# Designs tried in a protein design run: designed miniproteins, single chains. Part 11

Each design is a single chain, and the fold is of that chain. pLDDT is the mean over its residues in the fold that is shown.

## One batch from the design tools (miniprotein)

Design m379
Fold by ESMFold2-Fast:
Structure m379 (fold): chain A 66 residues (1-66)
Amino acid sequence: AAALEQAAAQLQAAFGLPPAQARELAELLVDADIDADLATAEELGRLLEGDPEAAIARLRALRAAA
């Protein structure tokens, strides 16, 4: 979908993610429609910069809790 493609492109641009990881993160964000507080958003941003795999795991956990 257009929203998924746009989110994936934005994640690649913002965090320098490989296309495959950016796509997975975009899927988690778009499908889950995560309403995260500021602290969770900041944590996710830090993880994306240093460890995209940990960011993906964090998003999966948030999606599962929703």
Scores: mean pLDDT 68

Design m380
Fold by ESMFold2-Fast:
Structure m380 (fold): chain A 108 residues (1-108)
Amino acid sequence: SVTVTTSGGGTVAEGGSVTLTGTASAPVAGFAWLRQTAAGGFEVLAGGGQGNAATAGSRAQGSVSGTTSTLTLTNLQASDTGTYYILASPADGGPSSWGEGTQVTVVG
């Protein structure tokens, strides 16, 4: 199975930026970055195999380079506080793998 290692996050200042990085142990067809919602579901922030997938009105920007994907959050607001996840889809058509949850806390 593909393993995904996630890094970045932590406590960051309002108005600043943060980058989360996910690295897969094997080639991937694509990545998705998700945030856990207050309702307990997941919101897709960015995804794709070739790079950037912005959501309308989002300050979130995704990128992909080889087996590594980044999610950059800009102009951070208190509403960006939460747990962020990466989902990797293997190039061989195997089952998708979740990275560990990464917390982002925005302080004013």
Scores: mean pLDDT 77

Design m381
Fold by ESMFold2-Fast:
Structure m381 (fold): chain A 67 residues (1-67)
Amino acid sequence: AKEKALKALELAAEADAAGGDRELAEKALELGLEALREAKTIEEVTLATAAALAAIGVLFQADLAEA
């Protein structure tokens, strides 16, 4: 779970750095949600939630840029 959450955070950061790459952001969100489902500790839940929120932020920015 922790490794998946950290990987999701990396992918969300890569999506943001790429100017809002929707495919990377979607992958980050999916991985973050998987990490959240597998989370057994408060730390793992916190990291997975942070990763999912970061990915959502990138997706939201991409949608705003298209509007």
Scores: mean pLDDT 78

Design m382
Fold by ESMFold2-Fast:
Structure m382 (fold): chain A 55 residues (1-55)
Amino acid sequence: SGAELAGALLGRETGADAEVAAALLAAGASPEEIARATGVSVKQAAGAKELAAQL
């Protein structure tokens, strides 16, 4: 799914937990929620949400 691929890419770029990122992206979590859970910046989380929506 787009959320799984975006989560995997975010994990590769940042070292964040790809499975946690994918789950939050699939749930439609906010960029702030994703950033808090994964430790990435809000900007990186927002980019991952945009990517997931396009895939």
Scores: mean pLDDT 83

Design m383
Fold by ESMFold2-Fast:
Structure m383 (fold): chain A 89 residues (1-89)
Amino acid sequence: ALEKARRAAELALEAARLAIEQGGKEAILLATAAALGAIGALFEAELGRGEEAARAAAGAGEAAREAGELAGNEEAKRLGEEARRLGEE
C-alpha cells in the first residue's frame, strides 16, 4: 500500500513538472497545485498513512492530468492518469 502510494505520488509530481515546463499560465497554476498535492502525499506516506497518501496521490494525479491536457503535453497527461489510477488501487 505505502509503496504504491509513493509511486503514485512520484508519477504525479513528474507529470506536474512536465506540465509546468511546457504549459501556459493556467496549466502552470493547476500543475503547481498538483505538485503541492503530490508533495503532501509523499509526506503522508513517510508518516505511514498509506490510505491518506494514496488518496492525496490520486487527486494530485488527476490535477496533473488536467494540467497536461491544458499544456498540450501528452506525457504529462499519461503520467497523471497513471498516478490517479495507482492511487485509487
Scores: mean pLDDT 82

Design m384
Fold by ESMFold2-Fast:
Structure m384 (fold): chain A 65 residues (1-65)
Amino acid sequence: MRVPGGGEGADRAATALAAQGAMDNAGARKLYRISEEKGEISEEDLREAAPSASDEQIALAIRQA
């Protein structure tokens, strides 16, 4: 699944994961870079940026974006 909305989608996804304690500033920066280059963020990109996140936390972040 991909997160639409470019940078806004990345910000919402990063914020949702950070609120769950699953994403640090370094992960958020990586996610923003991916969003800027691809225009979308895949579920795999979210897992790579937030390796401590559960599948449920990633799904919630995607839904909130």
Scores: mean pLDDT 71

Design m385
Fold by ESMFold2-Fast:
Structure m385 (fold): chain A 70 residues (1-70)
Amino acid sequence: MDEKELEELRKALENIEKGIELAKEQKDRVIAMVALREAEELLERAKELGDEETVKRAEQLIEKAREILG
């Protein structure tokens, strides 16, 4: 595994998580939909790289975004 790729994925997860919290605070469904799509894309990337930690975090972010969307 590439250490730099893993660090990049984790930073992307943190950015998506902030976006989800912003969507929840602002009750903004558009921000929530964007965060959901980004988290789904990141989940597939993490699965390809075998990064189990990032996979779990991405799945949690997807679930949170779906909760905002109903």
Scores: mean pLDDT 80

Design m386
Fold by ESMFold2-Fast:
Structure m386 (fold): chain A 56 residues (1-56)
Amino acid sequence: SLQEQVRAIAEEALALMREGREEEARALIKTRLSQLGLSDVTIEAAIADLEAELAR
């Protein structure tokens, strides 16, 4: 499903962010979610959610 694909992308990006590879993680999210047809607003919200997860 779309939700499963988004979750897989988020997990991959979160792993990169935890390694300090934040620029690569942001590029991955933007590219992959854009390919799934998500809006820029939704993509920015997804990035914010991942940053909040790291700050917990």
Scores: mean pLDDT 80

Design m387
Fold by ESMFold2-Fast:
Structure m387 (fold): chain A 92 residues (1-92)
Amino acid sequence: SERDKVEEEVERLIKEGRFEEAIELLMKYYKMSREELRKSLEALLEVQIALLKEGHVIHPESQKRLRLDIRLAKYLGLEELAKELEELLKKQ
C-alpha cells in the first residue's frame, strides 16, 4: 500500500540518520505539523512504556520499529521518555 511504502522510506531515512527528511516525509504524508508529529510520538512512547511496565511482551518486529521511534524521539527532544522506553526494552 502507499502507507507501507511511506513507512518503509521513513524507517530507511531514520536508519541513515536523515531525521529531518524522515520528519518532512511524515508531515507531508499525514498532514501533520512538526509539533503534532512530536506530540503523536510522545503519546506513542508513553503508551508503550505503560504496556511494558504492565508486563506486556513486544513482538521482535515491533521492537525493531520502536528502536527507530526512540531514535526519532531523541532527535525531537523527547530524550527522557526515549531513554525510559530503551531501558524497558533491554529487560525483554
Scores: mean pLDDT 87

Design m388
Fold by ESMFold2-Fast:
Structure m388 (fold): chain A 64 residues (1-64)
Amino acid sequence: MSEQQKITADAVAAGLVALGVPEERARELAERLAKGEISGDEAAREAGVSPDTLDRATARAAAS
């Protein structure tokens, strides 16, 4: 995984945890998303949140 993809995975995982997703599940989904195995929409659906909600949470986490 490139450094940019790893940073994105960390931000997505933090965003999912902030939305109440368990850390283990958030890491799994973020890692699969960073590797291109699933789309952001699929990750949001599996986490039980809307894609827009996940996008906002990820942006907020990345701004920390």
Scores: mean pLDDT 76

Design m389
Fold by ESMFold2-Fast:
Structure m389 (fold): chain A 77 residues (1-77)
Amino acid sequence: LDLEFLREQAPKLIEEATRKLVELGVPEEEARRLAEEMVEAFLEAAEAKNAGDEERYAEAMERLRELGLRTEELIAA
């Protein structure tokens, strides 16, 4: 994984994720916030994996799990 490339793509990923979440019924402000947090957690996981930091990777994956649950709650609401 090229971390520099992923960081450069982060704004695009946030935009795409926000758009998809809004289509699923998530309010715009919450969709953008979730997209930002998900992309940040994904980048943290990628950095940790590249560094061989299993603890940081596990933390980032747990963060992604929590964000996924919150996304489900917002879609269900």
Scores: mean pLDDT 81

Design m390
Fold by ESMFold2-Fast:
Structure m390 (fold): chain A 58 residues (1-58)
Amino acid sequence: GAIATVTQNYTATTDDELTLAAGETVEILAQVDADTVVAKSLTTGEIGLVPASILTPV
């Protein structure tokens, strides 16, 4: 999928979400709605939901 950089720290609010730190990179696997994507952390290998607003494409 597309690679994106995390622009700000995000703490998971549910078990389905990823906790990410600013400056990490993720692979976008699918877009589930206008505001949410399924992504894989390239740092941890974890897969989960991430707000699209905190990601910038590379």
Scores: mean pLDDT 81

Design m391
Fold by ESMFold2-Fast:
Structure m391 (fold): chain A 61 residues (1-61)
Amino acid sequence: MNEEEIREAILRLAEDPDNPEAREELKKLMEAVMGTRPSDEELDRIATVVRQARAESEARR
């Protein structure tokens, strides 16, 4: 249940990394699942990893 919501929030963050709504949504979901709120640095790392994975996937198409 929560894993799918987190995945969607991560994808939104990767599309708009500076979007405060997307950042806050992911922080709330991760806090609910993990019991700890992620830092802005952790969100930036997640966005970077997802963007790199998407770029690699697009390069293969």
Scores: mean pLDDT 75

Design m392
Fold by ESMFold2-Fast:
Structure m392 (fold): chain A 90 residues (1-90)
Amino acid sequence: SMEERIDKLLEKVAESYIKQLEKAIEEGAPPRTIETLVRHLIALAKEFIARGNEELAKKIIDVLRKARPHLTPEAQERVDKEIEELEKKI
C-alpha cells in the first residue's frame, strides 16, 4: 500500500540521519551541525510515534541521548524537554 511505502521511506531516512549524527559526533562536528541533525531526528521520532513505530522512535531517543553532551547548554535544555515529551507518548 501507499502507507507501507511511506513507512519504509521514513525508516530509510531515519537510518540515514542516525548514521549522519553518529558520524558528526565521532568526527567532533560543531554543536550547530549536531543540533540541526538532532532537530530532524526529533521530527522523525514524533512521526514514528504517530505511526505506531515505537521501536524506531526509541532508537532515535537513544541517539538523541548520545548527542546531548555535544550540544550547547541551551540546546541541551530543549532536547531534554523534547525527549521527555516523546517518552510520555511511548
Scores: mean pLDDT 90

Design m393
Fold by ESMFold2-Fast:
Formats: C-alpha cells, structure tokens, sequence
Structure m393 (fold): chain A 64 residues (1-64)
C-alpha cells in the first residue's frame, strides 16, 4: 500500500509537471496516483484523495 508521504510526493510532482508542462514527470506522477486513487477513501484523508483526483484531471491533456 502506498504511504501518505509517497502520495503527497506524487501530488507535488504532478503539480510541478502541470506547471512546467512536463509530460514525462506528469505521467510518472499519474501512475503513482492512479494506484493510490484505487485505494478506498477510508484508507486516505478525503482532502488528499480529492486533491489527487482534481490534479489527475488537469494532467490528462498533457498525456496526449
């Protein structure tokens, strides 16, 4: 199971990838967050889960 710390790191990397339009960094972070988002919300803070989901939506256009 991914730790909260690793999920926070992936969120930070995804935010950086979106800001810099770095498709490779964004894709790597999305792979980690995709695994995390498959975990039931009961095992993650709701705020962290929602933030990851919203960032993933913003990163999808970069994966083209």
Amino acid sequence: MLSVEKIEEAIKKLEEGIKNKDKELASEALDVLGAALSVPPAFLPEELHERARELAKKALPLSK
Scores: mean pLDDT 68

Design m394
Fold by ESMFold2-Fast:
Structure m394 (fold): chain A 65 residues (1-65)
Amino acid sequence: EREERIALAEEWGQKIVETGEKYGLKDEGERYAAELVSRAHRGELTPEEIEKLADEYIKKIKEKA
């Protein structure tokens, strides 16, 4: 269901933003979260892809910090 995928992306997006703030990369976190949610709105991502992409964004934030 579209609404469920969007809600999942928004939940992971919040986690990405919080990780960005924690690591001093707020702008990057907000950008990654916005991209994740936008792609979910376009129906481009399955639930598994949302989780995988979110993990990749969180990893990038931690590696860049």
Scores: mean pLDDT 82

Design m395
Fold by ESMFold2-Fast:
Structure m395 (fold): chain A 64 residues (1-64)
Amino acid sequence: SEVERLVEEARKLLEELRKATDQSEINDLVLRIMEVTKQLRELGAEREAWEINAELGDILTEKV
């Protein structure tokens, strides 16, 4: 399904974000992840979008 594809894409982006050390790369990955969560919400996959955003926040907190 489209939801499954977007979730898989977001998980790959989150994995890349965990490895990123350059602030410009981090900013780009965050914007890409946010775009995926926007698309998930448009498809009614609000729970999946919320889970991805929660993990995004956790990763960013660890990088501060």
Scores: mean pLDDT 86

Design m396
Fold by ESMFold2-Fast:
Structure m396 (fold): chain A 93 residues (1-93)
Amino acid sequence: MEEAVEAIGRAVAEAYPALQEALKDPKTREYAQEVADHLSEALRAVQEGNVEAAKEHLDRAIEAAQKILKHNPEVGEKLLEAVRRAREAVDAA
């Protein structure tokens, strides 16, 4: 569980610069907010011991990041990579 909390925390930190850029762009702002919201909920779920809910939220964050990728490939790729690493770490826990 601690490893999953740390993995999501790292994903948030790694995603932060790309997430800020996506939030500034009107085309990606909605999807960037979805990524931020789902990462926050995944962190809360893992802290509460709910690994299944954390996985669901990370999967939704991945979907939102993929939509950002279609509009801004550089920013979307960075977000998708960070969120996927968190999802893999939670799955391995």
Scores: mean pLDDT 82

Design m398
Fold by ESMFold2-Fast:
Structure m398 (fold): chain A 98 residues (1-98)
Amino acid sequence: MKVVVTAQTFGDKTYVTVRGPKEVAESAAKGAEKGIREAGGKPEVTVQGDLALVIGEGTGPNGAKAAAEGAAKGLEDAGAKVTSFKVGGNIAVVEAEV
């Protein structure tokens, strides 16, 4: 089953959306949260079924990359296989199979 993580930084805020099974989405969201904190940001996480949202304040321009790297690790920790990892400045997209 496919899981998609999209991270984007606007100014000093990073927005992450994870779509996939609840357990995998929660693990990816926790990974993104850790990535945002390591980038100096303050993340807030909301999980609802197959959707997880992470919003980070104070991440700077590398917030999306840091969040996506954390989310990819969270996906692997949940047993998902990362099939694609694309980062371009303020946008990052991770795809995985479960």
Scores: mean pLDDT 85

Design m399
Fold by ESMFold2-Fast:
Structure m399 (fold): chain A 72 residues (1-72)
Amino acid sequence: LREELEREEALAPEVKARARELAREMGVPLPAAVEKAKTALGALLAAAVYVAIGENPELARRIAAAVAELLA
């Protein structure tokens, strides 16, 4: 859970930076949502968002929105 998120950060720091910018540009608080999700039942979704942002920004938007809705 937390270890997986940290692993993704170590593998691609640029991906992490892009994820933070994407969250702000999408109007979705992804960083805050991810922090909450890793302690909630949405932990898996948070990890998927990190991976999707690096591979597919389109998928990242949908997953980020789902995580935000879950935490709202």
Scores: mean pLDDT 54

Design m400
Fold by ESMFold2-Fast:
Structure m400 (fold): chain A 58 residues (1-58)
Amino acid sequence: STIDPELLELEIEEALALMKSAVYKIAGDEEKAREYREKAEELRRKRERLREELEKQR
């Protein structure tokens, strides 16, 4: 099996956004915590759509 670099990049970016959200939540910065949580959700949706697109090309 081949690893799709764009999918891997999106997975890494999502993980980083979730980590940043958690850090800001612990620090009491609820606005930044929300921003990074929303960023992670957007990245997840983008990854799901890209996965579907790649599957159609196979």
Scores: mean pLDDT 82

Design m401
Fold by ESMFold2-Fast:
Structure m401 (fold): chain A 58 residues (1-58)
Amino acid sequence: MTAEELKEAADYARDLIENKGLSREQAKEEVKKRFGLTDEEADRAINLAELKLIRDKL
């Protein structure tokens, strides 16, 4: 997974959680489906999405 792909996957996951009301688990599955990621890669995207959520509060 490239850094650019990770960022896009994380941004998509964040949108699913914040704006679509999906759980973290549901967002992970949607990210895997959309970007063709492994479980590990999807976990990295979800973790980055969480960091972005924290940043938005700063």
Scores: mean pLDDT 78

Design m402
Fold by ESMFold2-Fast:
Structure m402 (fold): chain A 106 residues (1-106)
Amino acid sequence: EEEERKKELEWLKKFIEDNMEVLSVDADPEKTIELLKKLIEENPNDASLHLRLGRAYLKLGKYEEAIKWFEKALEIDPSNKEARDLLAEAYEKMGEFEKAEEVRKK
């Protein structure tokens, strides 16, 4: 069971990496979030998983949640420009333009 679960999570991680845009748009985004949360439980210091989860929330219009996950990705990898750009985008979507500018300056 645990070994089978690990194989399923590894397959899912690769599937998300290869088909992220299709999975987020055409697949169930709520299900994608559930699966990413399970992957993060197994890999809590994987900045890319936090980034993907933030992006899934961003696609759902859940900007406050997206911000939290992008901030966590930046805590793990402060040099991640993609996470910083997406964090700024989420702030802009909320009308927080001053916060978006501060994120981009850093």
Scores: mean pLDDT 75

Design m403
Fold by ESMFold2-Fast:
Structure m403 (fold): chain A 91 residues (1-91)
Amino acid sequence: GELAKLAQQEEDYKKAIELDPNDAMAWNNLGTVLEKLNRLDEAVEAYKQAIELKPNNAGAWNNLGLVLEKLNRLDEAIEAYKKAIELAPNN
């Protein structure tokens, strides 16, 4: 089922991060899995790690904005979305 798939993906990305903590893509993908599991505070932390490693990733900033909006952290969501637009104004 979908939940079993998400649990497996979480384990796979956590294992990738244990092997390489600087894998920004693995952090961003972990955030996406955690968001789908409705573990929104943990998703914020994962996306923030991805952004610290690669601050010019517009997709990670947009994902952070979306999860902050779901948490009703609207001022922080707006700042994340502004950064995403700044980095990718034509995408």
Scores: mean pLDDT 90

Design m404
Fold by ESMFold2-Fast:
Structure m404 (fold): chain A 67 residues (1-67)
Amino acid sequence: SEEFLKKLEEKIEELKRKIEELRRKLEELKKKGGDEEEIKKIELEIQILEGMIALLEAMINFLKKKS
């Protein structure tokens, strides 16, 4: 349904906002010479969220191909 597609798109936008927050935090940590382990953890969290977005986008594409 169109309502379900809108919910998936809303979820993607929420995840994108979270990635932007994490990228901002990552930039601040790098500028301050922050802990490399903390930097790696944030980079991994960003990768996980990007993977979630890719799965949701694949789901939207699959649903759009069904009449």
Scores: mean pLDDT 85

Design m405
Fold by ESMFold2-Fast:
Structure m405 (fold): chain A 87 residues (1-87)
Amino acid sequence: SITELGARLGKAVFDAYVEKGKILEGVGRALRVIGLAVHAELALRRGDAEAAIAAGEEALRIAEESGDEEAERLGRELLEAVRRAAA
């Protein structure tokens, strides 16, 4: 599910920032990603494809900013899942 992907992405983002010694930033970024995944799921349930895709794109941006390849991969998977559900 999109929410499960969001949780996995949040963990990957958190782990990437913890490795850099940026624990508090990692917490904030992880929570933001999880919130975006929940927002995307709710937007899809309301038929708001534009809002859902925008949330997925922002989650991918946060994943890319982490500099972690696994986080970026999960961010791409999340956006693809949102786009498939929005179609």
Scores: mean pLDDT 90

Design m406
Fold by ESMFold2-Fast:
Formats: structure tokens, sequence, C-alpha cells
Structure m406 (fold): chain A 78 residues (1-78)
């Protein structure tokens, strides 16, 4: 169901949300590069970082997906 909300939020809060979004995007990019190199431990760490950023943004479903991805990579790392 669609909820209508007009955010007139302080610039500080908007800046913080933007920082989390950028951190998640950067972490995912670094995780993919680590996977390409076969460094599954580092890739898992970056996916966990992305999950934390999504959680802080209130995107719980995306956070859970990236945590699951990190767990899969940790199993491959052995």
Amino acid sequence: MKKVKVPKVSPLVALQIGAYRQAAESAIKMAKEAEKLGDYETAADFYRLAAQAYRNMGETEKADEFEKKADELRKKAG
C-alpha cells in the first residue's frame, strides 16, 4: 500500500542517508571485484558492510539478502 509523505527533513539527516547509500554502493562494487579475484573472505566482508548500510537506511529486505550472500561466500572461503 502506498504511503504519501512529504519529507521536510533537516539537511543533516538527508546527508546521513546519502552517506549510507553511497557506502552500500561502494561496498557492493568492492565485493564484486573481490569475488572476481577469488577472495571470498574479502567479498563476504564487503557484502556484510552493504547489508549494514541498507539496514541503517531501513531497507531490511535488501540487508537480509546481502547478509545471505555474505554467508554463502564465507562457506566457499573455507
Scores: mean pLDDT 75

Design m407
Fold by ESMFold2-Fast:
Structure m407 (fold): chain A 80 residues (1-80)
Amino acid sequence: GKSFAEKIKEHLKKVLEEAEKLVKEGKYDEALFELEIALGLGRIALGVAKLIKDEEGVKILEEAIKELEEKIKKIEEEKK
């Protein structure tokens, strides 16, 4: 099956897709809230990957976290 990091990445991708639906509905605060929770989960998972020395998992999770951070910034800019 998929690695722990890949499973977390897939979950984070689903949250990103749900947040995009919320943005289309004008629910910017709800989208940001869900993305911030996902960012927290991603950071915890990154910490675990570093602890177990999963170098590939670290790369996967760092990229997923960056995508979440960039999406949060874009939504915050659209809300202004």
Scores: mean pLDDT 86

Design m408
Fold by ESMFold2-Fast:
Structure m408 (fold): chain A 64 residues (1-64)
Amino acid sequence: AHLEEGYRLLAEGRYEEAAEHFRKALAEDPEHAEAWRLLGIALDRLGRREEAAAYFAKAAELAP
């Protein structure tokens, strides 16, 4: 699954590839709070902190 593959890539430090897999997971389930959070983590590691903050906010909104 894209979420599991993205998480593995994130653990390996392959942040751009991880983000791509998390985007694919979100294309299938846009309400998946954990996928938004993991995408935020990948973008934060890439230095895209404003984008990461927006995705963390979406994750928090979906996971009360």
Scores: mean pLDDT 83

Design m409
Fold by ESMFold2-Fast:
Parts: C-alpha cells; sequence; structure tokens
Structure m409 (fold): chain A 63 residues (1-63)
C-alpha cells in the first residue's frame, strides 16, 4: 500500500524538481534516491505535485 508521511516543517523548493511543502502537509512516498539517502521522491496529497523532499522534513505515518 502507499507509504504516507507528514511535513514537520515548511520546506522551500530550491530547484524546479523539488517539492515545496508547508508544515502539516501530507505526502505519498514514491521512491528513495539510491544516490542520496537523505532525499525521497514524494507526491503532495493536496496538490498532486511530485518532487524531491528531504527525509528530515518528513514524519512517516503508515510505515
Amino acid sequence: GPVLAEAVRDVPAADAEDLALRAGDRVELLAPDPRNPDWVLARSLATGAVGWVPLSALRVLSG
């Protein structure tokens, strides 16, 4: 099933491929970055936008 997480802080997008989040936003985790374990590809549940987000900004809810 989907792995869900919640942003614990505001996350600005530094690059066009990054996902901007506000604290409390919920995301679905799509894939880890195999070259950088501090980042994950996520989809915003509010907007449907997909992008990279730092794992340190997320709290896993379902896994």
Scores: mean pLDDT 83

Design m410
Fold by ESMFold2-Fast:
Structure m410 (fold): chain A 56 residues (1-56)
Amino acid sequence: MAAELIRKLEKESKDANEFMEGAKKAGLVDGFEGNAPSAKSVARVVLRALAERPPA
């Protein structure tokens, strides 16, 4: 589940760059283009994962 992947990435990633690369590799972001990740970019990844598992 996407939320589970986010939690795992947060624990394993020491910085925002590792988190975003892990999220892209897990398919949570399409076409991530490498700028230094902002809080907005991180929020998009989280929101995307939640959207992939809506509660009905």
Scores: mean pLDDT 61

Design m411
Fold by ESMFold2-Fast:
Structure m411 (fold): chain A 63 residues (1-63)
Amino acid sequence: DLEREIQAAMARMYAALGDLFASRGDTEAALEMYEKAARIAREAGDEELAREIERRREELRRS
């Protein structure tokens, strides 16, 4: 499904933005990007991607 593939790509882009903000110490912005990414991944039906993004979010929150 092309629409779901596009949503999964968007989720990866938001996750990459989260990684970028996290690397700069902008924890709040990073968490917001990961939250958006995980939501889009779940809407796309990509539960594996959503779980991976949530793991990154939790690691950042623990730091």
Scores: mean pLDDT 85

Design m412
Fold by ESMFold2-Fast:
Structure m412 (fold): chain A 55 residues (1-55)
Amino acid sequence: SELDQLRQMAAQLESQGRHDDAALVRQAAALIEAGEVIPQDLADRVDAVARALAA
């Protein structure tokens, strides 16, 4: 699920010492878990972090 993917990404960021990026991803995960819509600005920032991790 998307929630599981975000949780895995946050754990990976924490393991790399990227605590601020991990906090952003956890914020997005918390919104999804609450059934809320992720604001576009937050979604864009999470996508940027995901692309950086993949590179």
Scores: mean pLDDT 83

Design m413
Fold by ESMFold2-Fast:
Structure m413 (fold): chain A 90 residues (1-90)
Amino acid sequence: MILTREEVIEAPSLDEAVEKGVELAREAAKQINPDAAELRLTARYVAPDGTVRLLLEVLNEKGEVIGSAAVTVEPIAPGKYRVTVRVVAD
């Protein structure tokens, strides 16, 4: 199953916007698969325009990979960020 969420957030920094994006990814993963226990960061990329992309694995309580998540944080205005979360569970 795939779940996509998009939200415009106000945050004092890009790092805080990224933390909010990871929180949304955790919530989305748990909603798709109740066995989702943690997210493990596998890649972080920062584009020249300040857009941050995170790739994460969704793990169950046994540490098995049960899905993936992508978080994109895009600066749209001073103190405003577009956060897009896509979670896929196998």
Scores: mean pLDDT 84

Design m414
Fold by ESMFold2-Fast:
Structure m414 (fold): chain A 94 residues (1-94)
Amino acid sequence: MMEEAEKLYKEGLKALNEGDYEKAIKLFEEALKLAPESEIAPRALINLGDAYAKLGDYEKAIEYYEKALEKAKELKDEVSKRIAEINIEEVKKE
């Protein structure tokens, strides 16, 4: 389960980097479904926000960054917490 979630997360990152935002979203959603309480979860939620922002869906982007912030606080992931806070502020400027 965790190894499969990590593999899907990495495939999602590749899709995001290649500009295939819809594919990235699907892969990150599958990774979250397999490992919702893992260290991958805040990062996958940030990347979902990034993908939606690239598609111009800023409302969805903010929603996922807020979910990432909440999950990062729950897991005490200070790095993902800070990234989510910065990304929320950047999207709100659009």
Scores: mean pLDDT 85

Design m415
Fold by ESMFold2-Fast:
Structure m415 (fold): chain A 82 residues (1-82)
Amino acid sequence: SKVEKARELYKKGEEAAKKGDYEKAVELYKESVRLLAEALGLEHPEVIEALRKLAEAADKLGDKGLADVLYAMAEEAEKKRE
């Protein structure tokens, strides 16, 4: 399923980030976010978590613009679930 594939990609992203490979972590988290959002919707807790991990990895790469946008997306999604 899309959710199972997304969770596998998320795990691989965490492994890449632990090794300091933030470039690979960004790509893996990005794919995970896309699949989770398609299956569960942008406001789902798993999507919000994956967005935050993607933002953190982008920040570690020095892409502050991308990180800021992704953090804002996660915050807005969380607010809409209130």
Scores: mean pLDDT 87

Design m416
Fold by ESMFold2-Fast:
Structure m416 (fold): chain A 64 residues (1-64)
Amino acid sequence: SSEELRRAAEELRRRAEELRREAERLRREAERTGDRSLLLEAEFLEGVAALLEGMAAWLERKAE
């Protein structure tokens, strides 16, 4: 149902926001410590967040 698709999209967007906050934290820590591996972790999480946001947008369009 459209309601189920909207709820699924909301959950994906919430998860993406959590990943983006974690990525920002890792980027700040990398800047403070000079640890380049944290930048790679942040980029990975940003990529996963973008995929979840894309899936959420697709579900939202299907719910219309």
Scores: mean pLDDT 90

